# Designed miniproteins, single chains, continued (4): the designs that were tried, part 36

Each design is a single chain, and the fold is of that chain. pLDDT is the mean over its residues in the fold that is shown.

## One batch from the design tools (miniprotein)

Design m13226
Fold by ESMFold2-Fast:
Structure m13226 (fold): chain A 75 residues (1-75)
Amino acid sequence: MEEAKKYLEEARRHLAEAQRAIENGDKDTAKRHYLEAVRAATKAYRLAMKEGNIELAQEALDLGVEAVKLLRKIE
């Protein structure tokens, strides 16, 4: 349970850092953080599903989808 929450918060942190990089005009740094957000959200989703935490799994899935959409928008 703690691991899934840890990766979800890691994904949120990377998403926030990617947005700051975009605001500073640093698309390369933003891309790296969006990719790390997708990776962390994917781990959070898998762990939450294994733990039976459907609510956390849905949050992780939604965050991962958002990160992928934002990554595609800057490419």
Scores: mean pLDDT 85

Design m13227
Fold by ESMFold2-Fast:
Formats: C-alpha cells, sequence, structure tokens
Structure m13227 (fold): chain A 69 residues (1-69)
C-alpha cells in the first residue's frame, strides 16, 4: 500500500512547473484539472502558477527534480 505521496501543494507545484516549462503558460482548464487532481482550490492553484511564473526556469527545474526524487 501507498504510492510515494507528495503533499497536494508539492504535487500541484510539480505539475504547474512542468506545464510552464513545456508550454510557457498554464490554461484555465489545466488549472482546474490540477486543482481536481490535487484537491486544492482553483484559486490556490492559480496563485501557485503565478508564483512559479515569476521564478527562473533554473529554479523551476530544481523544484521538479526535488519533487520527482
Amino acid sequence: MSKPVLTPRQRATLLLAQEILKNGSVTPQQLKDIAKETGLSVSEVTRMANTLSRLSDETKKKLIETLSA
């Protein structure tokens, strides 16, 4: 039992950072999908996406590596 469980915020951070690096931005639909998958509100996920967009690509890569183990 138990797959490796990231916290909802850590999982949202990983998914958002990957989408921003891949596509340059996150669509409203992707924000809703991430909120649904993580159990966070769309407002919280949107705030996190805005915060991540302000970080350097290097910082986002470090977050992905850290959260991916």
Scores: mean pLDDT 79

Design m13228
Fold by ESMFold2-Fast:
Structure m13228 (fold): chain A 96 residues (1-96)
Amino acid sequence: EKAKEIFKLAKEFLDRLGDQAPTEEERLSFLEKVLKILDVELDLTPEQRRALADEIYQSAVAVYERYKRGLLTEEEAANVLYEDVKSLIERAKAEA
């Protein structure tokens, strides 16, 4: 359920951007929505939060590109993104 919600959020976010790179605020907004779906709260510095937002954005781009190329089903893409996001969050917590 949460994996599918995060992938849906990522698709909607990336489709709206098209060929445009997101602003820092757009990346941070995307991160906050992901954290809300996961029911997690992070005590990170502003710099650590920006770094995590960029990493999660990059993961979403990579997974969505593989999905669009037919390399991943929607279920596979959702699961890969979910695992990547969880790993990035746990790493950010350990480095904080």
Scores: mean pLDDT 87

Design m13229
Fold by ESMFold2-Fast:
Structure m13229 (fold): chain A 107 residues (1-107)
Amino acid sequence: SKKREELLKLLEEKREELEELLARTTDPLAKRMLEQALELLEEVEETIKEHPDIPEETLEKIKELVDEILALARELVAATDVNSVIGLTLDLLGRLLELERLLEKIK
């Protein structure tokens, strides 16, 4: 599937971006969230590689969640106030949980 190949390349790029964001991050809560996001993106890549028959609709949903996770990660690293850090952390945790649940349905 072309979508599968494109998603695997996207995951590689997004992992590199998360690693760069993590290296620049000083807030302990943000660091923990970025580390969890990195681990989950690695699990996504392994799950896709192990399951060649994933429906294209599911691959699209994974892509949407990965894009949202990266958008929230960027905002979290840029956040300067405690309330924004807390709010973005909760939003990011929600997206990570949704992606984990999606992967469990594939396994």
Scores: mean pLDDT 87

Design m13230
Fold by ESMFold2-Fast:
Structure m13230 (fold): chain A 94 residues (1-94)
Amino acid sequence: PLAKPSLSPEELEKKAKELVAEFEKKGLPEKAKVVEYLLNFYLNLESDPKKAAEYLAKAAEILGLKELAEKLREIAKSGDISKLGDIAEEIEKE
């Protein structure tokens, strides 16, 4: 089963914007992009889990996690979403 954030979509978007601004201020634009992809992952989890997995794969690619990105793309194609929550937690820890 997927872990859901306890925040509303509006709260999640606000938090993501704050983190993006913080990473940009620190000169970490790649991390800012990862935050954007994580936001899109959570926003699409219920409506389009395959699209959510694609966003998570893009975040993993930016972090240099090539094997994880490949696995996430396979999940997006197969529709097996059971591991998406665990993988998102790994990416969030950075």
Scores: mean pLDDT 69

Design m13231
Fold by ESMFold2-Fast:
Structure m13231 (fold): chain A 67 residues (1-67)
Amino acid sequence: MSEEEREILAYMQERVAEASERLPLEVTRALAFRLAKAVQEGIENGLSVEETKKRLDEIVEETLAAA
C-alpha cells in the first residue's frame, strides 16, 4: 500500500468515526461502504489524494444532511 493510499484510508476512517458519533449503525455502515467504493474508484482512476478526499467529504456531507 502506498503512502498516498494510507493517507486516504486514514482520512476515510476518521470521517466514519466522526459520523458514527451522530448516526445509527445502519447509516454509518452504508456511509463506510460508500466511502470505501469512492476510495477504490479514486485509486483505479488515478485521482489525487486531494481529489479523493474532496469526493469523500461530499459523500459525508450528503449523508449527514439526509440523516
Scores: mean pLDDT 81

Design m13232
Fold by ESMFold2-Fast:
Structure m13232 (fold): chain A 67 residues (1-67)
Amino acid sequence: MKKELEKKLREIAKKYGFSPATEEALDYIIKHSTPSQLETLAKALEKLTKDEAEGLIHLMAAVLKVV
């Protein structure tokens, strides 16, 4: 469910200690993504470093803003 995925993504953000700008981008992604997209993001973040994870989040938020 989307609420469970949101909680999981928030826990990942806390674990990595994301910047406020990255947390804003993640909030945008959560609001504008399907549950399937959020699950894929959560799985991807488990395999990435903090810098790679923040980069992916900003890229995904930017893509969502242009569609």
Scores: mean pLDDT 81

Design m13233
Fold by ESMFold2-Fast:
Structure m13233 (fold): chain A 108 residues (1-108)
Amino acid sequence: PRVPPEDLLRAVVEARATLYEVRGREDLAAELRRLLDDPEAGLRLQIIYDLELLSKTADPETQEKIKELIKKIEAGELNLEEVAEKLRELGFFSLSEGLENLLKEVNA
């Protein structure tokens, strides 16, 4: 079963944007909705969200490394391929693989 990519993307964007709004991050919700016009920018915001969730269950040392990574992504210091590499270096193999797979879908 294959969901049309645009319908799946819209559903994911709206779900995550609503979650950002509930958390008081209306700025990120607005930027995430721009995923429909710029999928790569939306993927960056999706990864920031996933990293924020991951940091809540991480040990203090890993939490600090995640915060530094989020800061670099928000500053535009890392592209998505570099982000995937940094995730792998931190031991977040599943998140790195997920990002690489999404990046391939966006570039297909």
Scores: mean pLDDT 70

Design m13234
Fold by ESMFold2-Fast:
Structure m13234 (fold): chain A 91 residues (1-91)
Amino acid sequence: SMKEEIEREIDESFAVMKAYLNGAIIEVEEDADLEEVVKKALELAKETGYAMVIIRNEDGTETIAIFDKEGKVLFARGKPELVEKIKKLVE
C-alpha cells in the first residue's frame, strides 16, 4: 500500500541520517574485501544503531547498503551482484 511505501522510505531516510550523524560510514572501491567490509559494518551498527557501506562501482555509480544493530540489511541498492553478495554475507 502507499502507506507502507511511505513508512519504508521514512525508515530508510532515518537510518541513512543516523549513520551520517554517528560517522558510521564505510567507503570502499568495488575490489575491496566485501566479507571484511560487511563484518566492520555489522560491528559499527551494533555500536551506533546503523551503519552504511558505500561501494564505488567501476562504472562510477555507487552501491549502498544500510545495516541495523540486529545484523540485518535494512536496504541495499546499486549493482545487483554486489547487493546479492552483501545480503548473502548477513544470512
Scores: mean pLDDT 82

Design m13235
Fold by ESMFold2-Fast:
Structure m13235 (fold): chain A 118 residues (1-118)
Amino acid sequence: MEVKIELKKLGEDGSDVYELRITGDSPEVRELQAAQDAGRIRVVASLSTEDAFGKKGPLKLVVTVFAPADDPRARRLAETAMEILEKNKETIKKKFAELFGVDPDKIEVKVRLVDSAP
């Protein structure tokens, strides 16, 4: 089954923060898409570098899945989103490499799940 990941720029002026929209034809992915449309789940990608003692590390793309702690259904869909993102890391690397004009091999993708209600 085909899964599509779309990038949308977030924030004002010079932000390297993007929302990832996951779409597809499986029942699970359709439910995830509906949760994203409702704002119950958000997938946000941001660029960071590992810096050890002031030296530039590899370029890291941190993909964070946000889901409310008080919504068990949203948590289940967030787990599905995590699995989709993990399986599609190479596609995500390519999209961001093209967007930022860098080699895909210079981008490391890390996927995280975080509670959206701190």
Scores: mean pLDDT 74

Design m13236
Fold by ESMFold2-Fast:
Parts: sequence; structure tokens; C-alpha cells
Structure m13236 (fold): chain A 85 residues (1-85)
Amino acid sequence: MVLREFTPELVEGIRAAIALPAEAAKHEEYREEIEEGAREIARELGIPVERVLEIVENGDPEGVLRLLAELLGVEPATVREALRR
């Protein structure tokens, strides 16, 4: 199962993606670092960076979680469980 393939790097990337909307809202001075993180997540998931940045700009962590679940072929609840560790 894809859940069993969660590497520490992938879990960290997922946490970063979900945290990006909150961080972007608070810290414009970290904008470049946030965009770099979004690019790394997009590369890891094989999606356009614009897709990740759009979700970040909308301030929707649930949107990020659903996108990641879809790309990993698992339920959103499975991604949430991995992130609580």
C-alpha cells in the first residue's frame, strides 16, 4: 500500500505543504523560502508548482491534504494519520 511507502522525506514534505498556507499568511519575508518548499513538493509529487502555490495562496490546508491524498492514491484520513506522527 502507498501508506507503507511513506518515507520520512515525503512525510516532512506533506507537513510542509499543509503548513505553507498559514506560514505564507504570517510571513511575507519568508515568501522565497515558501516558494522553494512548494517547488520541492511539486517535484516530489509530479505536479505543477502553480497548483501547490494556488492552494497555499488560498490558505486551504484541507485542499493541500486532499490533493496529496489523491496523488498518493489514499484516503485523506490516511494522510492525516501519517502527519500526526
Scores: mean pLDDT 64

Design m13237
Fold by ESMFold2-Fast:
Structure m13237 (fold): chain A 71 residues (1-71)
Amino acid sequence: SVSVVGTITTPAEASGTATPEQLEQHKKDLADLYQQASDAARKAAPSSPPSVQQTLLDASDGYEKKAEKLK
């Protein structure tokens, strides 16, 4: 038989038994991360080839929408 016994430290672990306050913190953390990713992609776009620039701009827009969705 196969089984896993050990330390499990992941964001998914918190979701299993998280309090409402912990869930709100996770949403805020994710919104902040998406906002940072959006800004980073937008800033990287001017230094990229035109084909990649569009992909970065699309990614930036997507991350910004995700950040707004989580607020």
Scores: mean pLDDT 73

Design m13238
Fold by ESMFold2-Fast:
Structure m13238 (fold): chain A 54 residues (1-54)
Amino acid sequence: SPDVLVEFEATFPDGKVEKGSVVTRESEVEETLKRIKEEYKATSIKVLKVVPLE
């Protein structure tokens, strides 16, 4: 699968919102975002943009 740049917005239990980005395989976007959500204890992850790489 080709790599993609995923831009996202994470909301935390205290109401703070953080923007982030991650490079992952197109087929692994959901798994990567789930891992990020669980690792950082975010309440929600919103996908803002998915940019194909190369």
Scores: mean pLDDT 83

Design m13239
Fold by ESMFold2-Fast:
Structure m13239 (fold): chain A 95 residues (1-95)
Amino acid sequence: AKMSKEDLVTLLSMLAGGTLRHDYGMPAADVEKFREAVAKKMMELLKENPSLTEDQVREIVNIGTMKVGELLKKDPEASVDELIAVFEETMEKAA
């Protein structure tokens, strides 16, 4: 059985938020806003690119999460809106 697109989006957005919270110190309040934005962007990406495989979506989200993590490491005062913008741009370029 393959995971549904909705379940995949939920799982990947939770994993991205968890990584940024626990490994990169993103504030808990910002994690919820970030996770919601990631889930929304991922659903939009899947609607625009229905041929994307689960593995491709996982890779795109991983690239975005790592780039945001690196930015947060260099600038701990970066706003969640700036972090969301970097993630969204990274997903669009990788799709």
Scores: mean pLDDT 81

Design m13240
Fold by ESMFold2-Fast:
Structure m13240 (fold): chain A 68 residues (1-68)
Amino acid sequence: SPADRARARELIRRAMDEAVNLGLSQDLLDKLARELQRLWEEFLAGRISLDEFEERVRRLLERAKQEN
């Protein structure tokens, strides 16, 4: 739905904002952005639910933080 797509975009924006604010390197930011883009494409294709998208965004951000 449009509301689910808006929520998914907001989740990506918040994850990238948090990564930038935490001072992640440009290489880690680029990697996170690519991984979030692939996840967004899976969501748009209907292969994952919004709940699974949110959980995977959370896990990608936590992994990026651990690599910093």
Scores: mean pLDDT 88

Design m13241
Fold by ESMFold2-Fast:
Structure m13241 (fold): chain A 91 residues (1-91)
Amino acid sequence: KLTEEEIKKLKEEYVQALVDAGIPRELAERVADVFVEVYKKEPHTAPSIEDVVAAVRGEKDIDEVVDRYITDPELKEKFRAALEEARAALA
């Protein structure tokens, strides 16, 4: 289980990966917040940072990434919406 410091580090690593992919930092932070929420509730099934970055770049289908890893319907909807917004920002 992640400590608060580990969660902060994970969020920063996630934000940096998304920024490096071309996502604006403020949007990357919002996407990272949803990812951290998923990771706290479902750490064993949370998608990898690489899979999420691939989804926002259009290299993987967002629905496949979300449905493969996340089982909670509310988290699926939040994460799907965040990834769709990030993908739109790259276009």
Scores: mean pLDDT 76

Design m13242
Fold by ESMFold2-Fast:
Structure m13242 (fold): chain A 96 residues (1-96)
Amino acid sequence: KKEEILKKAQELQKKLLAELEKLLKSKGLGLDASEEEVKENFEMTPEAKKLYEEILANSPEEVRELLTELMENAELTAEMLELLYRMLQARLELGK
């Protein structure tokens, strides 16, 4: 269970970071771009959204509730994507 969820989380992180990097490059921005600049230009691909939903379905209740709340209230920014992945890793693989 834990290994499968972590693998999906790693795949999602890689996809989201690749999409973010691609988006920033197309706009002439670096990874140090402001949250507002990322937010106005970023939207998750359908593939990334599907992977995200699979992670939610297989995550512990606490993590699932947090991720659902964040997704319902705002569009994800670069900072939020990094934070979400770190939190998910911490909850699923303590001490790693």
Scores: mean pLDDT 52

Design m13243
Fold by ESMFold2-Fast:
Structure m13243 (fold): chain A 81 residues (1-81)
Amino acid sequence: KLTVEQEIALELRVIGLFLDYELGRISEEELLERIREILREAGLPQEKIDEVLAEVKKALEAGKLDEAEKIVLDAIREAAE
């Protein structure tokens, strides 16, 4: 399972990606693709990655950027347990 160092590193990458998205530095498509990569590195199975990405996309479509970020962070934290 994830070490504490790996968990922290992945969480910081997520926070940075959402910041880049908020600042218009990356597209929604780039955000979603990079989140997929992070969740794969966190050890999530493909079915769970697809579920998380669907929830993130729905939150983004609703303008709930903070909720979208929280969904990804919660998924990483659950994988680290």
Scores: mean pLDDT 86

Design m13244
Fold by ESMFold2-Fast:
Structure m13244 (fold): chain A 83 residues (1-83)
Amino acid sequence: MEEFLKKLRELAEKARKNEELKEEVEKIRKERERILEKVDKAEEEILPSLDEEERELLLEEREALKAMIRAVELIELARLAEK
């Protein structure tokens, strides 16, 4: 998490000099936020029909998926920083 914030700050500084990089970073962030919002909505729609054990399993799977999506975002941001 601290590494992620440092990397984002470095990308923000680089983006001040390069508008194209800033635009790419913003697109990646918005796209990842959209995917996370869709995951949250799917969870809310399914949640009322599940028993307590199924609900706990879904929450664990959701958190794992969200962590994976955030990891992909971090990798994409790191890729842009290397350019």
Scores: mean pLDDT 65

Design m13245
Fold by ESMFold2-Fast:
Structure m13245 (fold): chain A 99 residues (1-99)
Amino acid sequence: MNLSEEVKKKLEELLEFIKKNKGNFEKLEKALIELGKELLPTASDEDQLGIVLTAIVLYHLSQPEIDEELLEELKKLAEYLLKKYPNNYYIKAALNLLK
């Protein structure tokens, strides 16, 4: 993913936030929406959330070292969000990337 350094830093900060708030899916959902509003202000809340989720998954998978515990947390978060938003294309795409 060819992203600006500012966007990369925000994705890294969000990944660290996820590590610190494991299992708190409501808090993580709000964090995804907040970053989505900043980066994608004209998109719906659901698409803001789904696009940011897909972006952080792709960003983490592009790193030279993969944190397996973080991948498991991202998978659990994606599964939680897919239950809440079952027709969202981006959440499905994120979960497919996590296998």
Scores: mean pLDDT 83

Design m13246
Fold by ESMFold2-Fast:
Structure m13246 (fold): chain A 69 residues (1-69)
Amino acid sequence: MEAEREAALLDKLESDPELREKIAKKLSERFGIPLETAKKLLSGEAVPGLSEEQLREFVALAFEILEEL
């Protein structure tokens, strides 16, 4: 169920660059990471220095922001 939600989020962001940019900016601000790092995480790219727990928090926060939009 969690993995299915993550896949659905990534598919939506891949099809809508404006939505991806908007969510990346909000995540960058809330999570305290650079905008480029937030964009890489939303595209499913591995980012050095982030733990599995931090990645889970990032995905959860991305869903929260998406639900607010």
Scores: mean pLDDT 70

Design m13247
Fold by ESMFold2-Fast:
Order: C-alpha cells, then sequence, then structure tokens
Structure m13247 (fold): chain A 81 residues (1-81)
C-alpha cells in the first residue's frame, strides 16, 4: 500500500543516519515532511512535501520508525497541525 512504499523510501534515505527527527506539518492539500538526522557527528536537514493525506503519512512514518529503531537508531516524530 502507499504507506508501506513511503516507509521504505524513508528507511532507505535514513539507512546511514544515527539519530532522526521527523516533523510532519499538516497543510490544506499537502503534508510537509522535515527530516533532521545526525550522521558521523554532523547534522543534516531535508524538507519535502507530499500530496498524501496526513493519516497515510503518519502510518508511513510509524512503519519507518519501527524499522529504523529495530536497526538501533533513535527516532523522534512530531506532528504540527
Amino acid sequence: DKAEILAEMLVDALKDAEKVEITLTEKKDSVEITITFEKDGKTYTSTGETDEPLEVVKKAVEIAKEKLEKEGKEVKVKVIK
């Protein structure tokens, strides 16, 4: 399903990260995704938008969080409405 596909994309993008913070900002017709992650002592930030509903994006982020934490990574998720 779409949430699983988005989750796999997030996991692939963050495979080398150690600490991850994902912030979801709900907009009228989109969800803004801001990802801040730490790698080799450096901090990186990336921002993008998706037309998927917030519910689908939240599900994808939950799946990605579980997979990344299973690999020993720290993941924090925030939702802004």
Scores: mean pLDDT 81

Design m13248
Fold by ESMFold2-Fast:
Structure m13248 (fold): chain A 116 residues (1-116)
Amino acid sequence: APAPSLDEVLALLAAKWPELDLEAVRRLYDELPSPARRALFNAIAAAFVEVAPESLSVGDVYSALLAIQRLVLSDNSVEQKLEALRRFLRSLGLSDEQIDRFLARVRALLEAHDAA
């Protein structure tokens, strides 16, 4: 499936966390150097919205989006990226089931990005 647009991602975020600073999220996207990395960020952020609980604080949501941006900017291996993200999401109190579901989607998106 094609990656969602930034406006689609911001709409998903606003629906789930209406107090989230969407301009701060837009700045994370704007710092990405290529259309391919921006598309990857949008796809991973949309996957995060689907699995993350509504009870997550807006600060923790922003921290997760910052971690996703750093993952997209990183030249580390897929396995190193997934392990770093797993440890971070555990620190936010996500369950192992929520993390495993999200990371399976992130793996598929990273592998598709590397193949393109």
Scores: mean pLDDT 88

Design m13249
Fold by ESMFold2-Fast:
Structure m13249 (fold): chain A 59 residues (1-59)
Amino acid sequence: MAIDEKLVEALRKAIAEYGLKGMTDSRLQEIADELGVSVHTVRLAFTVVAAEETLKKLG
């Protein structure tokens, strides 16, 4: 997958701190600004990471 490792790590850390419901548009924008990527890229990566974390909790 063409997802940057630092982006995935930042998203997992934020989800661990704030939870899935705490991942607002403003937090996704903050991660985008911090890593120098578009918020659209962060939203796509968040969708994948959130799906993986949800599946892990169900298994």
Scores: mean pLDDT 77

Design m13250
Fold by ESMFold2-Fast:
Structure m13250 (fold): chain A 87 residues (1-87)
Amino acid sequence: MLSEEEIEAIAEVARNTIESATELSPEQKRAALAAVDLWRKEALENPEMSAEEALAKLRALLTAAGVPEALVDRIVAGVRETLERLR
């Protein structure tokens, strides 16, 4: 399971990666940021969710928002690195 601190750290890494992404239009960035906000809300409301389930859901929401696969992979990699640092 993810702690509240881990959920906030994941959301911050994802938001920072999206905001710095030069390949996304302003409209695509807004959709991607909304997907991160939805993910954060769902992760906080479902404390029994495993870290792997939470990361799979983040990937699915970003993909549904139209984020390119390469950027989704970059976000997930940054998130995994952040989780390793917190543990």
Scores: mean pLDDT 83

Design m13251
Fold by ESMFold2-Fast:
Parts: sequence; structure tokens; C-alpha cells
Structure m13251 (fold): chain A 94 residues (1-94)
Amino acid sequence: SREELERELLRLRLQISRLLDEAGVPQDVRDRVEALLAGLLEAAARGDRESIARLTAELNSVLEEVRAQHPEVGARLAELLARMREVIERLFAE
């Protein structure tokens, strides 16, 4: 259901936040990720494909920064972002 997919997006956002905090990723990077994730969830709720594409590109840029400094954390972040993209695609399929 739409509600179950929206809850999964919130769970993925929490998992990403926890991953970056536990890994000791700098606060400025964590704040940027949180802002981008908040925007992505809002755009997904509105069905705003252009904002989703833009915010996904910005998240991928931050992912590259994280991967360069923390390769293991970057790999896990990439996995969680891929799962989030799958959930967003399923929201549009409903």
C-alpha cells in the first residue's frame, strides 16, 4: 500500500541518519544528507519527478564524498539509497 511504502521511506531515512552518525561522518555532511532526504521524500509525496531526479543527483554527489573518506560506509549508503529509489519507483507504479 502507499502508506506502507511511505513508512518504508521513513525507515530508510532513519537507517541512513543512524549509519552516518555511528560512522562519525562530519556534521556538515550529515546535515546535507538529511536536507536532501527530506526534500526527496517531499518530492516523492508530491509525485515531482524533476525534483526527485535533481535531489537523487545531489545525493549521489554526497555519496561520492562519503565513499572517498569512508569506503565501507559509502557502500552501505549506496545500498540504502538504491532501496529508497526502488520504493519511490513503486510509489509511482501505484
Scores: mean pLDDT 86

Design m13252
Fold by ESMFold2-Fast:
Structure m13252 (fold): chain A 65 residues (1-65)
Amino acid sequence: SAMAEALRRAGEEVKAKHPEIADTRVEGDTLYVTLKESDVNEQMEAFAEAARAARAVGGRAVALP
């Protein structure tokens, strides 16, 4: 779907900017963000940006360990 494609692009863009993101995956309207073990503040910032990007295209984000 157009939403899934937009979410994949959003995830790839955020991952390129945040080395603390190990991987991104899209299922339906949800962007799954796998975070590396790193500083908690860096993890929170990376996920916050991913969540904002997902919401901008009508989806949502979920953090995975």
Scores: mean pLDDT 85

Design m13253
Fold by ESMFold2-Fast:
Structure m13253 (fold): chain A 93 residues (1-93)
Amino acid sequence: MIEEEIKELREAGASEEEIEQVKNFIEGKITETNSETMKKLIALIKRQNEYAARGDAEAWRAAEDEETERLKEILRKAAASEVPEAIRLFIYE
């Protein structure tokens, strides 16, 4: 995760342990506990970070806005028991 997203997780009430779990999943350090849902969430976060970093996100957002929204809805529906609390807070925020 980027520092901005970690700050938002803290402000949402995530513990340092939960934040560390999110970091470990993104870095692939906890492979045994990673689900397909977790991998999709990490990929979605990376793509959104790339759009923000490029500054010119208009064409990217237009092309992927619908797919991004669809993935978030799928993750929300699947996430209730599959993802750590910190990631659930991120999705529902």
Scores: mean pLDDT 51

Design m13254
Fold by ESMFold2-Fast:
Structure m13254 (fold): chain A 56 residues (1-56)
Amino acid sequence: SAVDKAVALLENFSSVTNPSMLAALRDFIGRELRLDEETTERVFAEALARVQAKLA
């Protein structure tokens, strides 16, 4: 799924907890997965939550 792909992409970045990098990561995922803005926002939010949960 798009969320699973976004999770894999985010797991390659050590900066997922850095707020200044989050906007750039969100845009990167949208471009990489060829998603529209609304879908990118939803997919990124869900993927980020999963990655942050794994880091805890």
Scores: mean pLDDT 74

Design m13255
Fold by ESMFold2-Fast:
Structure m13255 (fold): chain A 80 residues (1-80)
Amino acid sequence: SIKEMIEKDIKQARELIRQAKEYMREGNFLMATLLLGIAGSTLEVARRIAKKYGDEESLKKVEEVEEEYKKVKAEFLKAK
């Protein structure tokens, strides 16, 4: 289902953000850049699908992960 697709993308994005934070702590900015890029793209797809199908519950979940993504990306840009 569409809801299952969005939930899968949300889980994937959260895991990619978690891994990117670990690579940042290790000073591996190449891996952190790659994983953040994939996470950003995954969230963009999830947001578009949630909006298209009017899934407000899933859209709120995507927006929560987008806020975490923005914070981690800002930290990454300061550390790099």
Scores: mean pLDDT 86

Design m13256
Fold by ESMFold2-Fast:
Structure m13256 (fold): chain A 79 residues (1-79)
Amino acid sequence: SVAAASQEALEQAERALRRVKEAEELFKVDPEKAVELARKAKAEVEALLKQVGASNVSGRAYLLYSQTLSLAKRIERDY
């Protein structure tokens, strides 16, 4: 079931997406550091989803986490 802390989960998901978007912008200036940040963001999101269980994350938060993982993987591929 979705927890009563859905607002905090959404804010955490929004922060994760913002960090990977910052890595995407950094890729234009420092691609090595951008890839390192993208890998870290991906690992943190994957660990969180494994610990909490994807089914216990709100649909909106899950969408933002999925976008974070997708963008992080793209930064790694473009490097």
Scores: mean pLDDT 79

Design m13257
Fold by ESMFold2-Fast:
Structure m13257 (fold): chain A 94 residues (1-94)
Amino acid sequence: MSPEEQAEKIAKGIIELVKLLYEGLLEQGHSEELILEVIRIAVETEVREASKVPGISAEQVRETLLKLLEEEDIPEKVKEVMKEAVERVVKEEE
């Protein structure tokens, strides 16, 4: 599997994780503020773990994630939190 294919698989995995967290926490009646905080932490964690894979950088995951998010049917507030979370990890590695 190429590094580009690995980055895409990781980005898709992050999106699916976020969808599951958003739907599950919303169904349980948690506040939007709490849901967004959980999503931020989950995205930051997944991007940090992904950057430990040889040939994968946080920046590559960010670029792929941002491209895929444009086509996803996800609430805008959730997309904004995901973008901020991945950007924080990229800045930490610079």
Scores: mean pLDDT 84

Design m13258
Fold by ESMFold2-Fast:
Structure m13258 (fold): chain A 88 residues (1-88)
Amino acid sequence: SEVADALAEAARELAKKAGETGDQEYIDGVRNIADGAVSMGPEAARRVAEALEEASKEFKKNPKYQDIADRLEEIAREVRARAEALEA
């Protein structure tokens, strides 16, 4: 899905900026993209969850970014659970 691809890309870029800046606005942006993806259906939600899981895993390689990694992992877990509920 073109929409799912666009949302996943937007989530990756906002997650990267959140890690680089520590700015809460980028985390809020990630949550907004995640909510939008869930509203578009399970495919879009799953693609955004995957993007955030990958971003969190990458940040976890450096202990300096543990807080941002944990926050992204939490958002990813929530979005994945919501995607699975839509498929049930």
Scores: mean pLDDT 85

Design m13259
Fold by ESMFold2-Fast:
Structure m13259 (fold): chain A 81 residues (1-81)
Amino acid sequence: APSIEELEQQYILYIIRAKIHEAQGDLESAIYYYEKAIKLLEEILEQYKADPSVSEKRIQQVEDLIEELKKELEKLREKKE
């Protein structure tokens, strides 16, 4: 199974790819990479909730990031009309 550090590196790269495609006007690819990032963050969140050594603040930061990305994803879907 991938380590938590590998999962964290992967979601960061997906966010970077999403932002690059968004800046280029490629909304379809931007949406695709934001969805990939959200999925990985949800997997990280499950692992964090299962680990009692992970702080409540860290869990909240991940939850807040997921909500931020979901709002951006909704905005991009509206632009695709």
Scores: mean pLDDT 85

